# Designed miniproteins, single chains, continued (3): the designs that were tried, part 43

Each design is a single chain, and the fold is of that chain. pLDDT is the mean over its residues in the fold that is shown.

## One batch from the design tools (miniprotein)

Design m9478
Fold by ESMFold2-Fast:
Structure m9478 (fold): chain A 63 residues (1-63)
Amino acid sequence: GPRLAAILREIFDAKIATLSGVARLVGEREKEEALALAETLSEDEVLAQLSRSVRAQVRAKLA
């Protein structure tokens, strides 16, 4: 949903802003993949697709 998409954008944009070269490209790809999931799936379904560590970070932001 839109709130999850906004949280994912903030998390990835903050990280990408500190990166350069290949690391930045990898971060941009991860952002695109996460946002695509957030547009096509419910928040619970997206969280189920994420790793435990990323899921915990997103849940903290959603609360």
Scores: mean pLDDT 76

Design m9479
Fold by ESMFold2-Fast:
Structure m9479 (fold): chain A 76 residues (1-76)
Amino acid sequence: EASRAAAREHMARGFEDALAGNVDAAKTHFDASVAAAPPEVQAELRTHLDAMIDALKAGDVEAAARHGQRAGELID
């Protein structure tokens, strides 16, 4: 619970920064979310959050949304 709660808090801050157009700050919060997450989901969470950042930089909103949704499901 505590691990997932911390991961969710960092991910929420990352989403706020991404929506504000601050992709570098978003990445910092997403890295913190991965570090706080349960070990068994860290690799998959990192993959989806990194893919979401790449999609946002490319302007692919649909791909970013898919990866963000999966990341949220992993730490729900």
Scores: mean pLDDT 83

Design m9480
Fold by ESMFold2-Fast:
Structure m9480 (fold): chain A 111 residues (1-111)
Amino acid sequence: GLLDEIQDPKLKKIFERFSSFDKDKDGYISLDEFVLFVHFILKNLNPEKEITEEDSEPFAKKAFSIFDKDGDGRISLEEFVQILISAQNDPESKYYPLVQVLLSLPDSALE
């Protein structure tokens, strides 16, 4: 399956965490669900700071607009997996910095 193309086990865990924010189980992440995911990332990257969901909203909205190229107001789980696959070993990918940020999360955050 598509998940088997992710070579790094940590990126698989990151995808599993991302997919856990799909509260509706429809295979898509809404902006509201994406804010929660971005809050999770920022909080775990900055444990000494009290980062709120409100603090995360501007970053989430900017990132969401980059991923939501279709303008339908949602990100598909399949599109996110494809981004991870394409960017995981490609330093020239525009998504490579995102993958590196995700890989900098502590392992304890993904348990």
Scores: mean pLDDT 77

Design m9481
Fold by ESMFold2-Fast:
Structure m9481 (fold): chain A 85 residues (1-85)
Amino acid sequence: EANKLALEVLKLGDKGIDHVEDKKLRSQLSSRLVAASLLIMSGEPGGVERALEIIRENQALAKAAGDEKATKEFEKAIALLEKYL
């Protein structure tokens, strides 16, 4: 179910973001994570694919910032989303 998938992606992303001390980066990662979850919940063709793209971008931002915990949690979310493509 799309709603259950979206909630699991949010849970993983939020767990990673909780470790981010930079308020600006945290806000950016959080808003993008919410956008990805809404795309999954939409049920529209390509919604999961677009959400995967956003989560990959979040993973890259966390990695560039040196936030290993956020990076790992977004990697888990990516693996979960890839299973549903």
Scores: mean pLDDT 85

Design m9482
Fold by ESMFold2-Fast:
Structure m9482 (fold): chain A 90 residues (1-90)
Amino acid sequence: SVLAPKVLAKQDELEPKADEIEAEPNEEEKLKKTLEILEELLEVAKEAGDGRLVELLERLIELLKKHKSLEEVLKALEEEYEKEKEEAAK
């Protein structure tokens, strides 16, 4: 599926911030900045009516808030990606 133009424009705007997050040596600060980006993207996704992206972003934000660890969230995302890959193989 093609992302709505508003969502794509917001992703382009947030790309430099994503680079800053990757360079952040403090795990707590990195997590805070990641949450800020995801929350901004969530607002635009809601405006665009992209229900699937809204659902995904809300879940990511909840996992980050609950686990306070990018490593645990990345592991959860990897498991979800593998499940989606199995579903696509049918």
Scores: mean pLDDT 71

Design m9483
Fold by ESMFold2-Fast:
Structure m9483 (fold): chain A 86 residues (1-86)
Amino acid sequence: AANDNFIDGLYYLNIKDYANAIANYNKAISINSSNAAAYYNLGLAYKNASDKANAISNFNKAIAIATKNSNSAILNNATASLNAIK
């Protein structure tokens, strides 16, 4: 399920296994494309893996979804993260 893949992504992100975090967040997004938190965490995983281009892309996607959903926490965090890596 999307939630299971999101939770697995969080586990891998916490142990700094960014490749497996990315894989699990991509699976979560493929099941639920409106999960702003999954895009934000995918951006964090790419940033920590030094993949700035994919980090920027995923933070922008998180911002777009969070704006539509009025999720101020994800919107603020993703915007701050985006500005920090430009």
Scores: mean pLDDT 87

Design m9484
Fold by ESMFold2-Fast:
Structure m9484 (fold): chain A 86 residues (1-86)
Amino acid sequence: MEELVKEITDYLKELIAKGEIEKAIRLSGIVGMALEKKRWDDVEAIYRALKDNDPEAQKRVDELEKEYDKESETYLKNVQAKLAAR
């Protein structure tokens, strides 16, 4: 568990060092969402996609990206509504 999170974190640091900031932010958000929802199978899929270039794991990561985008859009709309009410 902690080892998977550590390896993903190390990969995020490498993306930041390469200037791939947007990719690092997106990956961090997806991992954070999976951890918050206690979906360890999704965390393992992310790790496998990064390390093994596993096509099945990559397909799962694509699904998680779509879920994250939808949640991010909902969050942004809620923030905009709150600001408009002030």
Scores: mean pLDDT 75

Design m9485
Fold by ESMFold2-Fast:
Structure m9485 (fold): chain A 62 residues (1-62)
Amino acid sequence: SEEDIEEVAKLTGVSRETAENILKGARELLKGFSRETAIAFISRGANVSRETAEKIVELAEK
């Protein structure tokens, strides 16, 4: 949702467009990988802490 995109943007400091792509990436990862693997990939890919990546993955699970 738009609210989830705004939350990702606030957590990461990136643009809304980049935040939407991060959230889409997290949703795609969750289709084929474990939650733990998705968190690790988002942390590395978005260059954020594991704690921040976990919050992003939680938003993607909605």
Scores: mean pLDDT 84

Design m9486
Fold by ESMFold2-Fast:
Structure m9486 (fold): chain A 91 residues (1-91)
Amino acid sequence: EEEREINLAVNELAAATAKAVSKDPAEQQALDYVLDGIEAYRAGKKDEALKFLEKASEIAKQASDPETILNLIESVKKMVESGKEEYALIK
């Protein structure tokens, strides 16, 4: 539980920092969707969080350095999905 929140906070800080220093509008827009996805996940809206991360991924592919942003999106997506997979194993 705490480990998941710490990992989310680290990725949130990474996304916010990258957005603040980025000069690429596509990268900034993708990072906005990453932050929206993290907020939706914290609100318990996992499906909405995944939709935001999908939009972030689409926009990130248009960025000048898509790999860095896509790696961040992948990290956040795995955290959102891990709770769902963990529950399925216990069920």
Scores: mean pLDDT 74

Design m9487
Fold by ESMFold2-Fast:
Structure m9487 (fold): chain A 66 residues (1-66)
Amino acid sequence: SMLPYEKLPDELLGLLGREIVEASEDDPRREQLIAQFRSLPEAKQQLILSRITDPEQRAFLEEILA
C-alpha cells in the first residue's frame, strides 16, 4: 500500500520530488520513491509538480510521469 503522501502539507510534498531527483540511479530508495510518486492520484502528482520551483527538477518528475 502507498504511504499517505496525500496527508503531507504542501511544503513537504515538494520534498518528495526533491528526494527523487537527488537520489542516485543505484539507490534502492529512488525506485521506491518513484513508485510512490507514480501511484499517487493525478491531483497529488500535479500538486507535487507545482511545489517544485527548479525547472530541471520539475522536468525530471514530469518525465517520470510520461
Scores: mean pLDDT 70

Design m9488
Fold by ESMFold2-Fast:
Structure m9488 (fold): chain A 95 residues (1-95)
Amino acid sequence: MVGGLKGRLGLLKEAVDELLRESEEAIRNNASREELQRILDGAKDLKRLVQNLIDEAKKLYDETGDKIAKQVAEEGQKLLERLEREIERLERLLS
């Protein structure tokens, strides 16, 4: 389970880094509203997955004291904050 949480964090970090690069490129190149909306939808999906990971990791840490679960929750929280900032930026551009 703990290895599963760490693996899921790694995959989500890669997906978020990819999405943030795609978003930065799209904004810099004045991409269409449709493209920005697609990226925003993807960011919201990733936010849901990251939030679920954080919740699971926090619960595991509270129940077991597992240090890896604590690290996953902390890194997940940083990832969530990056996603939330990008979602806010994209929503402003689409308003």
Scores: mean pLDDT 88

Design m9489
Fold by ESMFold2-Fast:
Structure m9489 (fold): chain A 85 residues (1-85)
Amino acid sequence: MSAQQLVFKYLSSLGEPLEKQLLLSGSARGLPAEAVQRVIELVSKLPKEYQIFALEEGLKAVAQGHLSEEDLQKAVDKAVEQMKK
């Protein structure tokens, strides 16, 4: 499954609007599927209110070349921290 398909499937499961599904899955196009799957697994464990913003920030980290679980966890944690402030 491609990174784009993984993000689309995840957002569909959350009941997100089609426009948002297309936008975020489009941003995942060409990214490593394994790293994107790792981001989805990390953000799926969060309260629903944080999941979309943490997904956006995690995908940005992957696009910047951060592929390790540690780097992706840091990106997700930072996103959650920003939303709490």
Scores: mean pLDDT 83

Design m9490
Fold by ESMFold2-Fast:
Structure m9490 (fold): chain A 61 residues (1-61)
Amino acid sequence: MGLSPLEFGGLIARARAARGLTLRQLAERAGVSQQTIRNIIAGAITPSPETRQRILDALGL
């Protein structure tokens, strides 16, 4: 409902830092590769709704 890939990437970067999670830990909790998390933060890819939900759940959002 309206976050662009860049806005979503920024949200994930901030939420990860606030929770003290490394890219590795976030990727592990979300069940994706670190490269996938990096690409999402950079706005280079749009995650599927399922991947997006898993990342938000991993951050407690």
Scores: mean pLDDT 81

Design m9491
Fold by ESMFold2-Fast:
Structure m9491 (fold): chain A 62 residues (1-62)
Amino acid sequence: MLTVEEVRELLEKHSDEEIIKEIEKAVGNRETAERLYEEVKEKVERGELPNPVAQRILETLR
């Protein structure tokens, strides 16, 4: 599992477009991917880990 710091680094290194595209590939729906991405950003700003599904998808960017 990723740490909050690792998630923050992934968001810094990748564009919004790249991250949303990767999430969409995993979930198969653009609107769901955008919602998950917003949740990830919000949780990281609070110093919290995103849900396990989002974490697994973000690991594919490494």
Scores: mean pLDDT 80

Design m9492
Fold by ESMFold2-Fast:
Structure m9492 (fold): chain A 117 residues (1-117)
Amino acid sequence: SEIEKLIEEAEKYLKEAQEAVDRALAHMPPRLRDAVRQGIEDAKAEAEKEAAQGGPLSRLRGMYVLAEKLADVFSALAGLAAQEGNPEAVRIAREARDLFNKAMELYKKAIELAEKS
């Protein structure tokens, strides 16, 4: 179905984003890595809370929240890396942010189509 294709594409972007996250963390000082890891754990907790609300779309809404919150984490990281004069960390953080935003938009579209069904 169209919904299944959107979910599959979103999952591919999440995988690419996770690879960008792993590269970004390798290029950051320990304090920034700790802040990012905390942001990721907070994003996962909010996504799990959304998924736990019940109903046929709760899992998709949880995935949307995960992608949205992770994009925010890496947007904030790009700003911090820019302030510290680390252009490589800025580049990779922006790459991760953009991939999470792509996943978020695909999950949003999947939810909108599912609500029409």
Scores: mean pLDDT 85

Design m9493
Fold by ESMFold2-Fast:
Structure m9493 (fold): chain A 97 residues (1-97)
Amino acid sequence: SHMEEETRRLLRLALKLVKKALEYVEKKDILGFEIEIGMLRIVHGLAKLMGLEEAAKVIDKVIDLLNEAYRYLKQGDYKKAIELVKEAIKLLEEALK
């Protein structure tokens, strides 16, 4: 259906943003990571505005994982931050199956 196609489109966009966030964590680029979280919040807002409830729920969980990763990143715990970002990637990949 059209809603399923638009849901998959937004989830694919979210996946690209989270993969970019992973690159920023690996480079220890906190500002780059913050920008990607900001972009994900915009995508979440669009999903809600468009009534794409399934996309909105998945992206909301992804944002929660990235906010937790951000706390570890601020503490210098890059290993935990990477682990949480990889969990967010896995969540999006499962939603796209």
Scores: mean pLDDT 91

Design m9494
Fold by ESMFold2-Fast:
Structure m9494 (fold): chain A 105 residues (1-105)
Amino acid sequence: MDIELALEGGELGIKGSSPAARAGGKVALEGAEAVKEADVPKEYRDKAARDAADGGRGAAEGGLNGDDPLKSVSGGMAGLAGGTGAGLHLRQGGASEELVRKGGG
């Protein structure tokens, strides 16, 4: 499953020096945790996991390249988009908005 990649990438984004990568990494990590807890049809969970993994990879790139403004901002935006996309797919599958927001808490 892509969820492990999303969790690792989100964590790397959060630990990075870039504010954008930290914000994106947090959202990607929350999306990945929501996928772990969601009781939704497999098709929506798989889509959410792929979105979260894509966001995690972007956040990791931004975090690892915190001194590169373009990579930092692009990575943070990818993390935000991926985590948000995961949440949307989980909601389409019937997950509550509260679960999606609290997935990492």
Scores: mean pLDDT 75

Design m9495
Fold by ESMFold2-Fast:
Structure m9495 (fold): chain A 75 residues (1-75)
Amino acid sequence: SMREELEELLEKAREYIALLKKDGSKTGQLLAKSLENNIELAREAMKSLEPDHPLVKRLAEGLKQNIATAEKLLA
């Protein structure tokens, strides 16, 4: 379901936050903070909005982009 896909995305983001913090670079630290903010915003939005709401979808897209950036940084 869309909710399960979103929850998997949040879990993946948390894993990348841990890796970015271990990286120790300033860029990694700033990206980790950005991902933490994205997770907090997505969880707050999901308290009042359905998983398929346009705002929730936009937040999921932001998470995907920041995860992709983290994957490139950590490669």
Scores: mean pLDDT 84

Design m9496
Fold by ESMFold2-Fast:
Structure m9496 (fold): chain A 81 residues (1-81)
Amino acid sequence: GPPAIDPAVLEAVKGILEENGIHSPRLDEIARELILATRQLGDDVEGLTIAIQIIMRDHGLSVSRETAEAIARRLVELRRR
């Protein structure tokens, strides 16, 4: 089955996306994909920034590099807590 995701982490990631102006009916799916990317890339903020832009594009969203990097940094911080 799919890897287990903590509901509190999922809601925190969705909040980070909404704070950065990301609104989508697929927000749950996007947040899950970002959590999986964070598990694979760890503390690689540059790699996460690129992954965020790709994931967003695949869901029909365009985000600036600055916004993607801000999200990446918040995701890394969330993993360290």
Scores: mean pLDDT 85

Design m9497
Fold by ESMFold2-Fast:
Structure m9497 (fold): chain A 56 residues (1-56)
Amino acid sequence: SHAVDTLAKAIAAAPDDERLLRQLIERHALSRAQVEEALSRLDLSPEQRERILGLV
């Protein structure tokens, strides 16, 4: 979906920008499963994945 693609691109560009990522998740009403789908496309550390999942 476009929203998941947008989140994946944002994470790739700025994985530590929790404010931006939280705003995108809230704006698009993304579920935990959709956030997990975005994370599955990226090579991130387990710590970064857990932190981003915590934003849902």
Scores: mean pLDDT 85

Design m9498
Fold by ESMFold2-Fast:
Structure m9498 (fold): chain A 91 residues (1-91)
Amino acid sequence: MTVEELYRQLKEAAKNKDYEEGRKIVEQLRTYPASERREAQMNVSVDELAADESLSIEELKEALKLLKENNVPQELIDKIEEALKRKEAAA
């Protein structure tokens, strides 16, 4: 199980309000270095944001601006830009 898979499971546990499962996942995450946890959390958050069809064009633009202001890697920025282009083409 990868650190990214653990973060995806943690988000699912949070959505389902499964606090017991959430605690177990956090305990597993603590076994990994802080740098790996931060990178995985960022990657998972960007992937979730890019896949969220409920977000408006304005919300995606705001998210993109925040990512750029926080010096997020260009590869992650490209994922949100692609999601934004897809949303604009569908509108």
Scores: mean pLDDT 77

Design m9499
Fold by ESMFold2-Fast:
Structure m9499 (fold): chain A 63 residues (1-63)
Amino acid sequence: MEIEEMRKKAEEVIKNSKDPEKRKLALEVEVELGLADIMRALKMPQSKIDEMLERARELYEKL
């Protein structure tokens, strides 16, 4: 639920924002979410996945 909200907001900012700093933050959110997806596929410990999601959330709150 929260992950999907972050992903949609990042995509929206990338598409609609002319602010390069906002676009950079949105891209960084997508990178961290992608890393979490890769870690889940590799069956990494939940604690490592949570670290990536926490980083994505921190960046998302700056949008």
Scores: mean pLDDT 81

Design m9500
Fold by ESMFold2-Fast:
Structure m9500 (fold): chain A 85 residues (1-85)
Amino acid sequence: SEVEELETELRQIAADTGRELARLWDKLTPEQQAQLVPPAERVVELGQRGADALRNGDIEKAREYLEETRRAAEELVALARALLA
């Protein structure tokens, strides 16, 4: 179903982002780690909004939040990589 596909995509974004951040985390200074907290909180918030939309049966909102979560997650990982450049 579309719900199962979107749930799988949200879980995959969380898993992939978490694994990449964990890989980079120990290479960052405490100050650099602090810079990643606000964008990480935004990824979590957007993902939660997507999950809430799915629970309410709002497939279009869920797709919108999935895309926003994906973009925010990509920017979070890009920032972490840039801090190590």
Scores: mean pLDDT 88

Design m9501
Fold by ESMFold2-Fast:
Structure m9501 (fold): chain A 60 residues (1-60)
Amino acid sequence: SEREKKLEQALEGALTLAGVDSVEEFWALPESLRRAIIDYVAKEMGLSPKELREYLESLR
C-alpha cells in the first residue's frame, strides 16, 4: 500500500539522518536523538511521530 511505502521511505530517511545502517543501531541511540529524528522525518513524510515510532518498534 502507499502508506506502507511511506513508512519504508521514512525508515530509510531516519537511518540515513541518524548515520546508522540498521533499526537495531537506531534503537541503541540516545532517547532524545531518536525522538528528534522520528519527529523530523514523520513531519517531512506527512506521518504522525507516533505512527512512525510504532512502525520502527514493530521491526525490533
Scores: mean pLDDT 85

Design m9502
Fold by ESMFold2-Fast:
Structure m9502 (fold): chain A 100 residues (1-100)
Amino acid sequence: TDQIGTIVDQMNSMFNSTMDQSMTSTPQQQVTIIRQTSQQFIGLVQQMRSLTTDPVSQRYLDTAIGYFQRAYNSTDPIVGITYMYQGLIYTRIAYSIEVQ
């Protein structure tokens, strides 16, 4: 609900900052930034999961964690950003289900 919404807002802000920083970075720097942000997103989504009670919302958060793990392990910045964005989409879906 409100606590989960705060986490989603934080993640959206962090994603925007990551994208802004990545636009002027080398591919190697982009991979490093994506890994750092993905690790933080995994922690935030695990926190959200502990606050959710809806099983459907929890399944979407588990899917989001999977995408952030793929982003963390990606050596290609385009692939990494794609997985990170997919994880963020599933996180937003989970929040929408929880709030109604």
Scores: mean pLDDT 88

Design m9503
Fold by ESMFold2-Fast:
Order: structure tokens, then C-alpha cells, then sequence
Structure m9503 (fold): chain A 61 residues (1-61)
């Protein structure tokens, strides 16, 4: 549950914040890439990694 609910919820909020600041911060884009990569190694992180990938695609569009 440490990873399942609490961490996923916190990471989703962090993704939203990074998305908002991505135009002003290369670090925010780097963070989104790290989260997107996370789901490739851990299926439990797939939902958050997919969210980060969608945000990256929107930023780079």
C-alpha cells in the first residue's frame, strides 16, 4: 500500500505540478521522463507512467 495508493496519489499531484511548470523548467520535463520510465520497470507504476507520458506528449506537441 505504501506504493499502491499513497505514493501513486502523491506522484499524480507531482505530475500535475510538473506539467504546469514544464514550459518554464527543464527539470519539470526531466521529472516527467523519469516517471514515464518508471512504469517500464514496474507494472504497478504503469498508470502513473502513462499519465506522465501523456503530459510529455502534450508539452512536446
Amino acid sequence: EEFDERIVKALKKAIDIAYEKAEQSPTAIEFLRAIAKMGEANPKAKEISEEAKKRLDEILS
Scores: mean pLDDT 74

Design m9504
Fold by ESMFold2-Fast:
Structure m9504 (fold): chain A 95 residues (1-95)
Amino acid sequence: SDIEQAVEELRKILEKLKNAKTVSELEKEVQKLSDVVTSLYDKYPDNPAVQEMSRLDIMMRDYFLRYASTDPELAKERVIYYTEKIIEILEDMLK
């Protein structure tokens, strides 16, 4: 299913985020995460879980833009936090 594929892709993104050493590596994974969320929103715009994931993606990108240059460790922690929350929502959709 689209949701199962999204969970697998986001778990791979989460591992890369945890192992990221540079802002550039974080930015690449943030973009991939946003692409996955946007793809789901395009397919299921009226699904409340997908709407919540879109909201979390917006918050994640805002924190990343605010802190990536001044506090990259905080930016990384926040991106990981939101990524884990998005994965939890997707996994709940499979139950």
Scores: mean pLDDT 88

Design m9505
Fold by ESMFold2-Fast:
Structure m9505 (fold): chain A 55 residues (1-55)
Amino acid sequence: KSEEVQKLFKEKGLSLDEVDEILAKLVEEYYEKNKDKRSVDIEEFHKWLVEKLLK
């Protein structure tokens, strides 16, 4: 699953710094939308992240 995310970023020709910035923004967006949840499901987060990267 993590390898799938790395593959998507590589196909877009992004540098590691650009990847980190994009991931930071996506993590912030996910947490902001899910502030009411007591815990974050890592599997759901990863699925959401992959869906965002594919669109």
Scores: mean pLDDT 69

Design m9506
Fold by ESMFold2-Fast:
Structure m9506 (fold): chain A 59 residues (1-59)
Amino acid sequence: SEKDKIEENLSKAKPGDIGAVDKKKPATLLARDSKTGEEFPVDEESYKKLQKFKWYRHK
């Protein structure tokens, strides 16, 4: 098991805090995969991470 990726652990290691995902703004965005051309519904924050991923790659 890997012990790296602390930043990734922090992203999902957030417990039910004030301003948590429970009542977060329902800003659902769609990210398109440049390879398969599939669309995935993601949040505004996730959208930013996805555009760096292979999923959402603007060329």
Scores: mean pLDDT 51

Design m9507
Fold by ESMFold2-Fast:
Structure m9507 (fold): chain A 59 residues (1-59)
Amino acid sequence: MSPQQLEQQAREAIDRTRAGDGRSALDAARYAEQLRKLGDDDTADRVIREAHDAANAVA
């Protein structure tokens, strides 16, 4: 899976989290872990932060 595909999947998971699916925040975290394995730590950090903010906004 390419870094661009992982970032897209993470964005979709964050959007689902904002829509009320808190479990999708875990999917976003999993995609961020894969981004770190590919060496894209900055994008992974951004995804984690956005997922955390989305989950807190819904809860």
Scores: mean pLDDT 79

Design m9508
Fold by ESMFold2-Fast:
Structure m9508 (fold): chain A 88 residues (1-88)
Amino acid sequence: SLEELGLYGGYYLGKVYKEDERVARILARNPEMVLMAGDYAKRYEDLSLEEALEGAKVALELARATPGADPETIEILKAGIEYGEKKL
């Protein structure tokens, strides 16, 4: 689902913020890329639901603090976190 892609995309974005803030800012401005990263992370990374949620929550806080972050990215991250919390 789109919400599930937002959850795993949030995890990926959170990981990128730790590794390269410049690239993370580019992703935060491109909601489509966040969803694509979520599809990749869901398929190929061995992540627990709890790990995905923790990463997505970090990404939401950092994206909110990022100048020029797309409001759609913030909404995608919120929806993904809500989805993940309902699955726990």
Scores: mean pLDDT 87

Design m9509
Fold by ESMFold2-Fast:
Structure m9509 (fold): chain A 93 residues (1-93)
Amino acid sequence: AALRAAVEARVTAELDEALAENAASITEADLRAHVERVEEAARKAVAAAPEGKVTPEQLAEAQAVLAALEANRDAPPAEQLRAAEIAARLTRL
């Protein structure tokens, strides 16, 4: 739950900031940067698991996010972000 909330809050805050600053000109590169941030956060959670720094629930969520990104790696960045967000939300339910 904590990792999910942190990743969603971070992505949402960064998206809101980017939208406010670049409302008329959000590029594919901007969306790809968000994909990279989501992937990095999930990878760090998986890497921290052997050290006991994440719960099994946080690990499962991070793995689901990475799997969603890999399954959609050939999709546009906006689709990858949506898939990652859906995966993260569903793992909590």
Scores: mean pLDDT 73

Design m9510
Fold by ESMFold2-Fast:
Structure m9510 (fold): chain A 66 residues (1-66)
Amino acid sequence: VEEEIKREVQRMVDAAGPAGVGSAETAREGRRFIELYAEYKGKSVDEVEPGEAGLLFQKLIEELKA
C-alpha cells in the first residue's frame, strides 16, 4: 500500500541523516526500496525497471516534504 511505502521512504530519509539522500547509506536503502517496490507491484526485482522505481522514490520524497 502507498502508506507503507511512504513510511519506508521516510525511514530511508531519516537513516541517511545529515549527509542527505545522496549518501552511501541512502544508496543501500535505495536497493531495499526497489525490492519493496517490486513486492508492491507483485513483480520480482528483476522485472522492475530501475528508472520506474527511482521516479516513484523521488515522488514520495517530495510528497513527504510537501
Scores: mean pLDDT 62

Design m9511
Fold by ESMFold2-Fast:
Structure m9511 (fold): chain A 90 residues (1-90)
Amino acid sequence: SKRDELAKLLRELNLKIIDIIDKEKFSEEDIEEAKKVLGELNEAINGEKPASDEEILKKLEEAIKKFGEISPKLAEAMKEFKKKVEEVLK
């Protein structure tokens, strides 16, 4: 299903973000913000009341902006995730 594909992509994103954080020392505050953004995306995709396709894409735009405030590498990882999500959603 589309949701299973999105869940897989989100797992891949989480692993990529962990790798970026491990290789580039971030503050505890920046790590907490990154975890919060990922948690909001997890709720939208895998939560009890999953968001619509349009709402997911909107949340991804906001996530790219928030990650851009933390790190260019985090923003790029989120942009790549959004491209893959758009392919799944058509």
Scores: mean pLDDT 84

Design m9512
Fold by ESMFold2-Fast:
Structure m9512 (fold): chain A 55 residues (1-55)
Amino acid sequence: SERQRRLAEAEEVAREMAKEYGIASYGALGDDARAVPSAEQMREAMETSWKATEA
């Protein structure tokens, strides 16, 4: 539940920041369109893509 809560918050924040940064596709932040089987996998992917987007 704690992991799921953080994942949901991270997803919302990532989308908000993508719009603020002027990113046309927030998919670059974590391949959101991809069917993820677990919350942990989605969190890791989003975190990795987020760093790449900011860097």
Scores: mean pLDDT 56

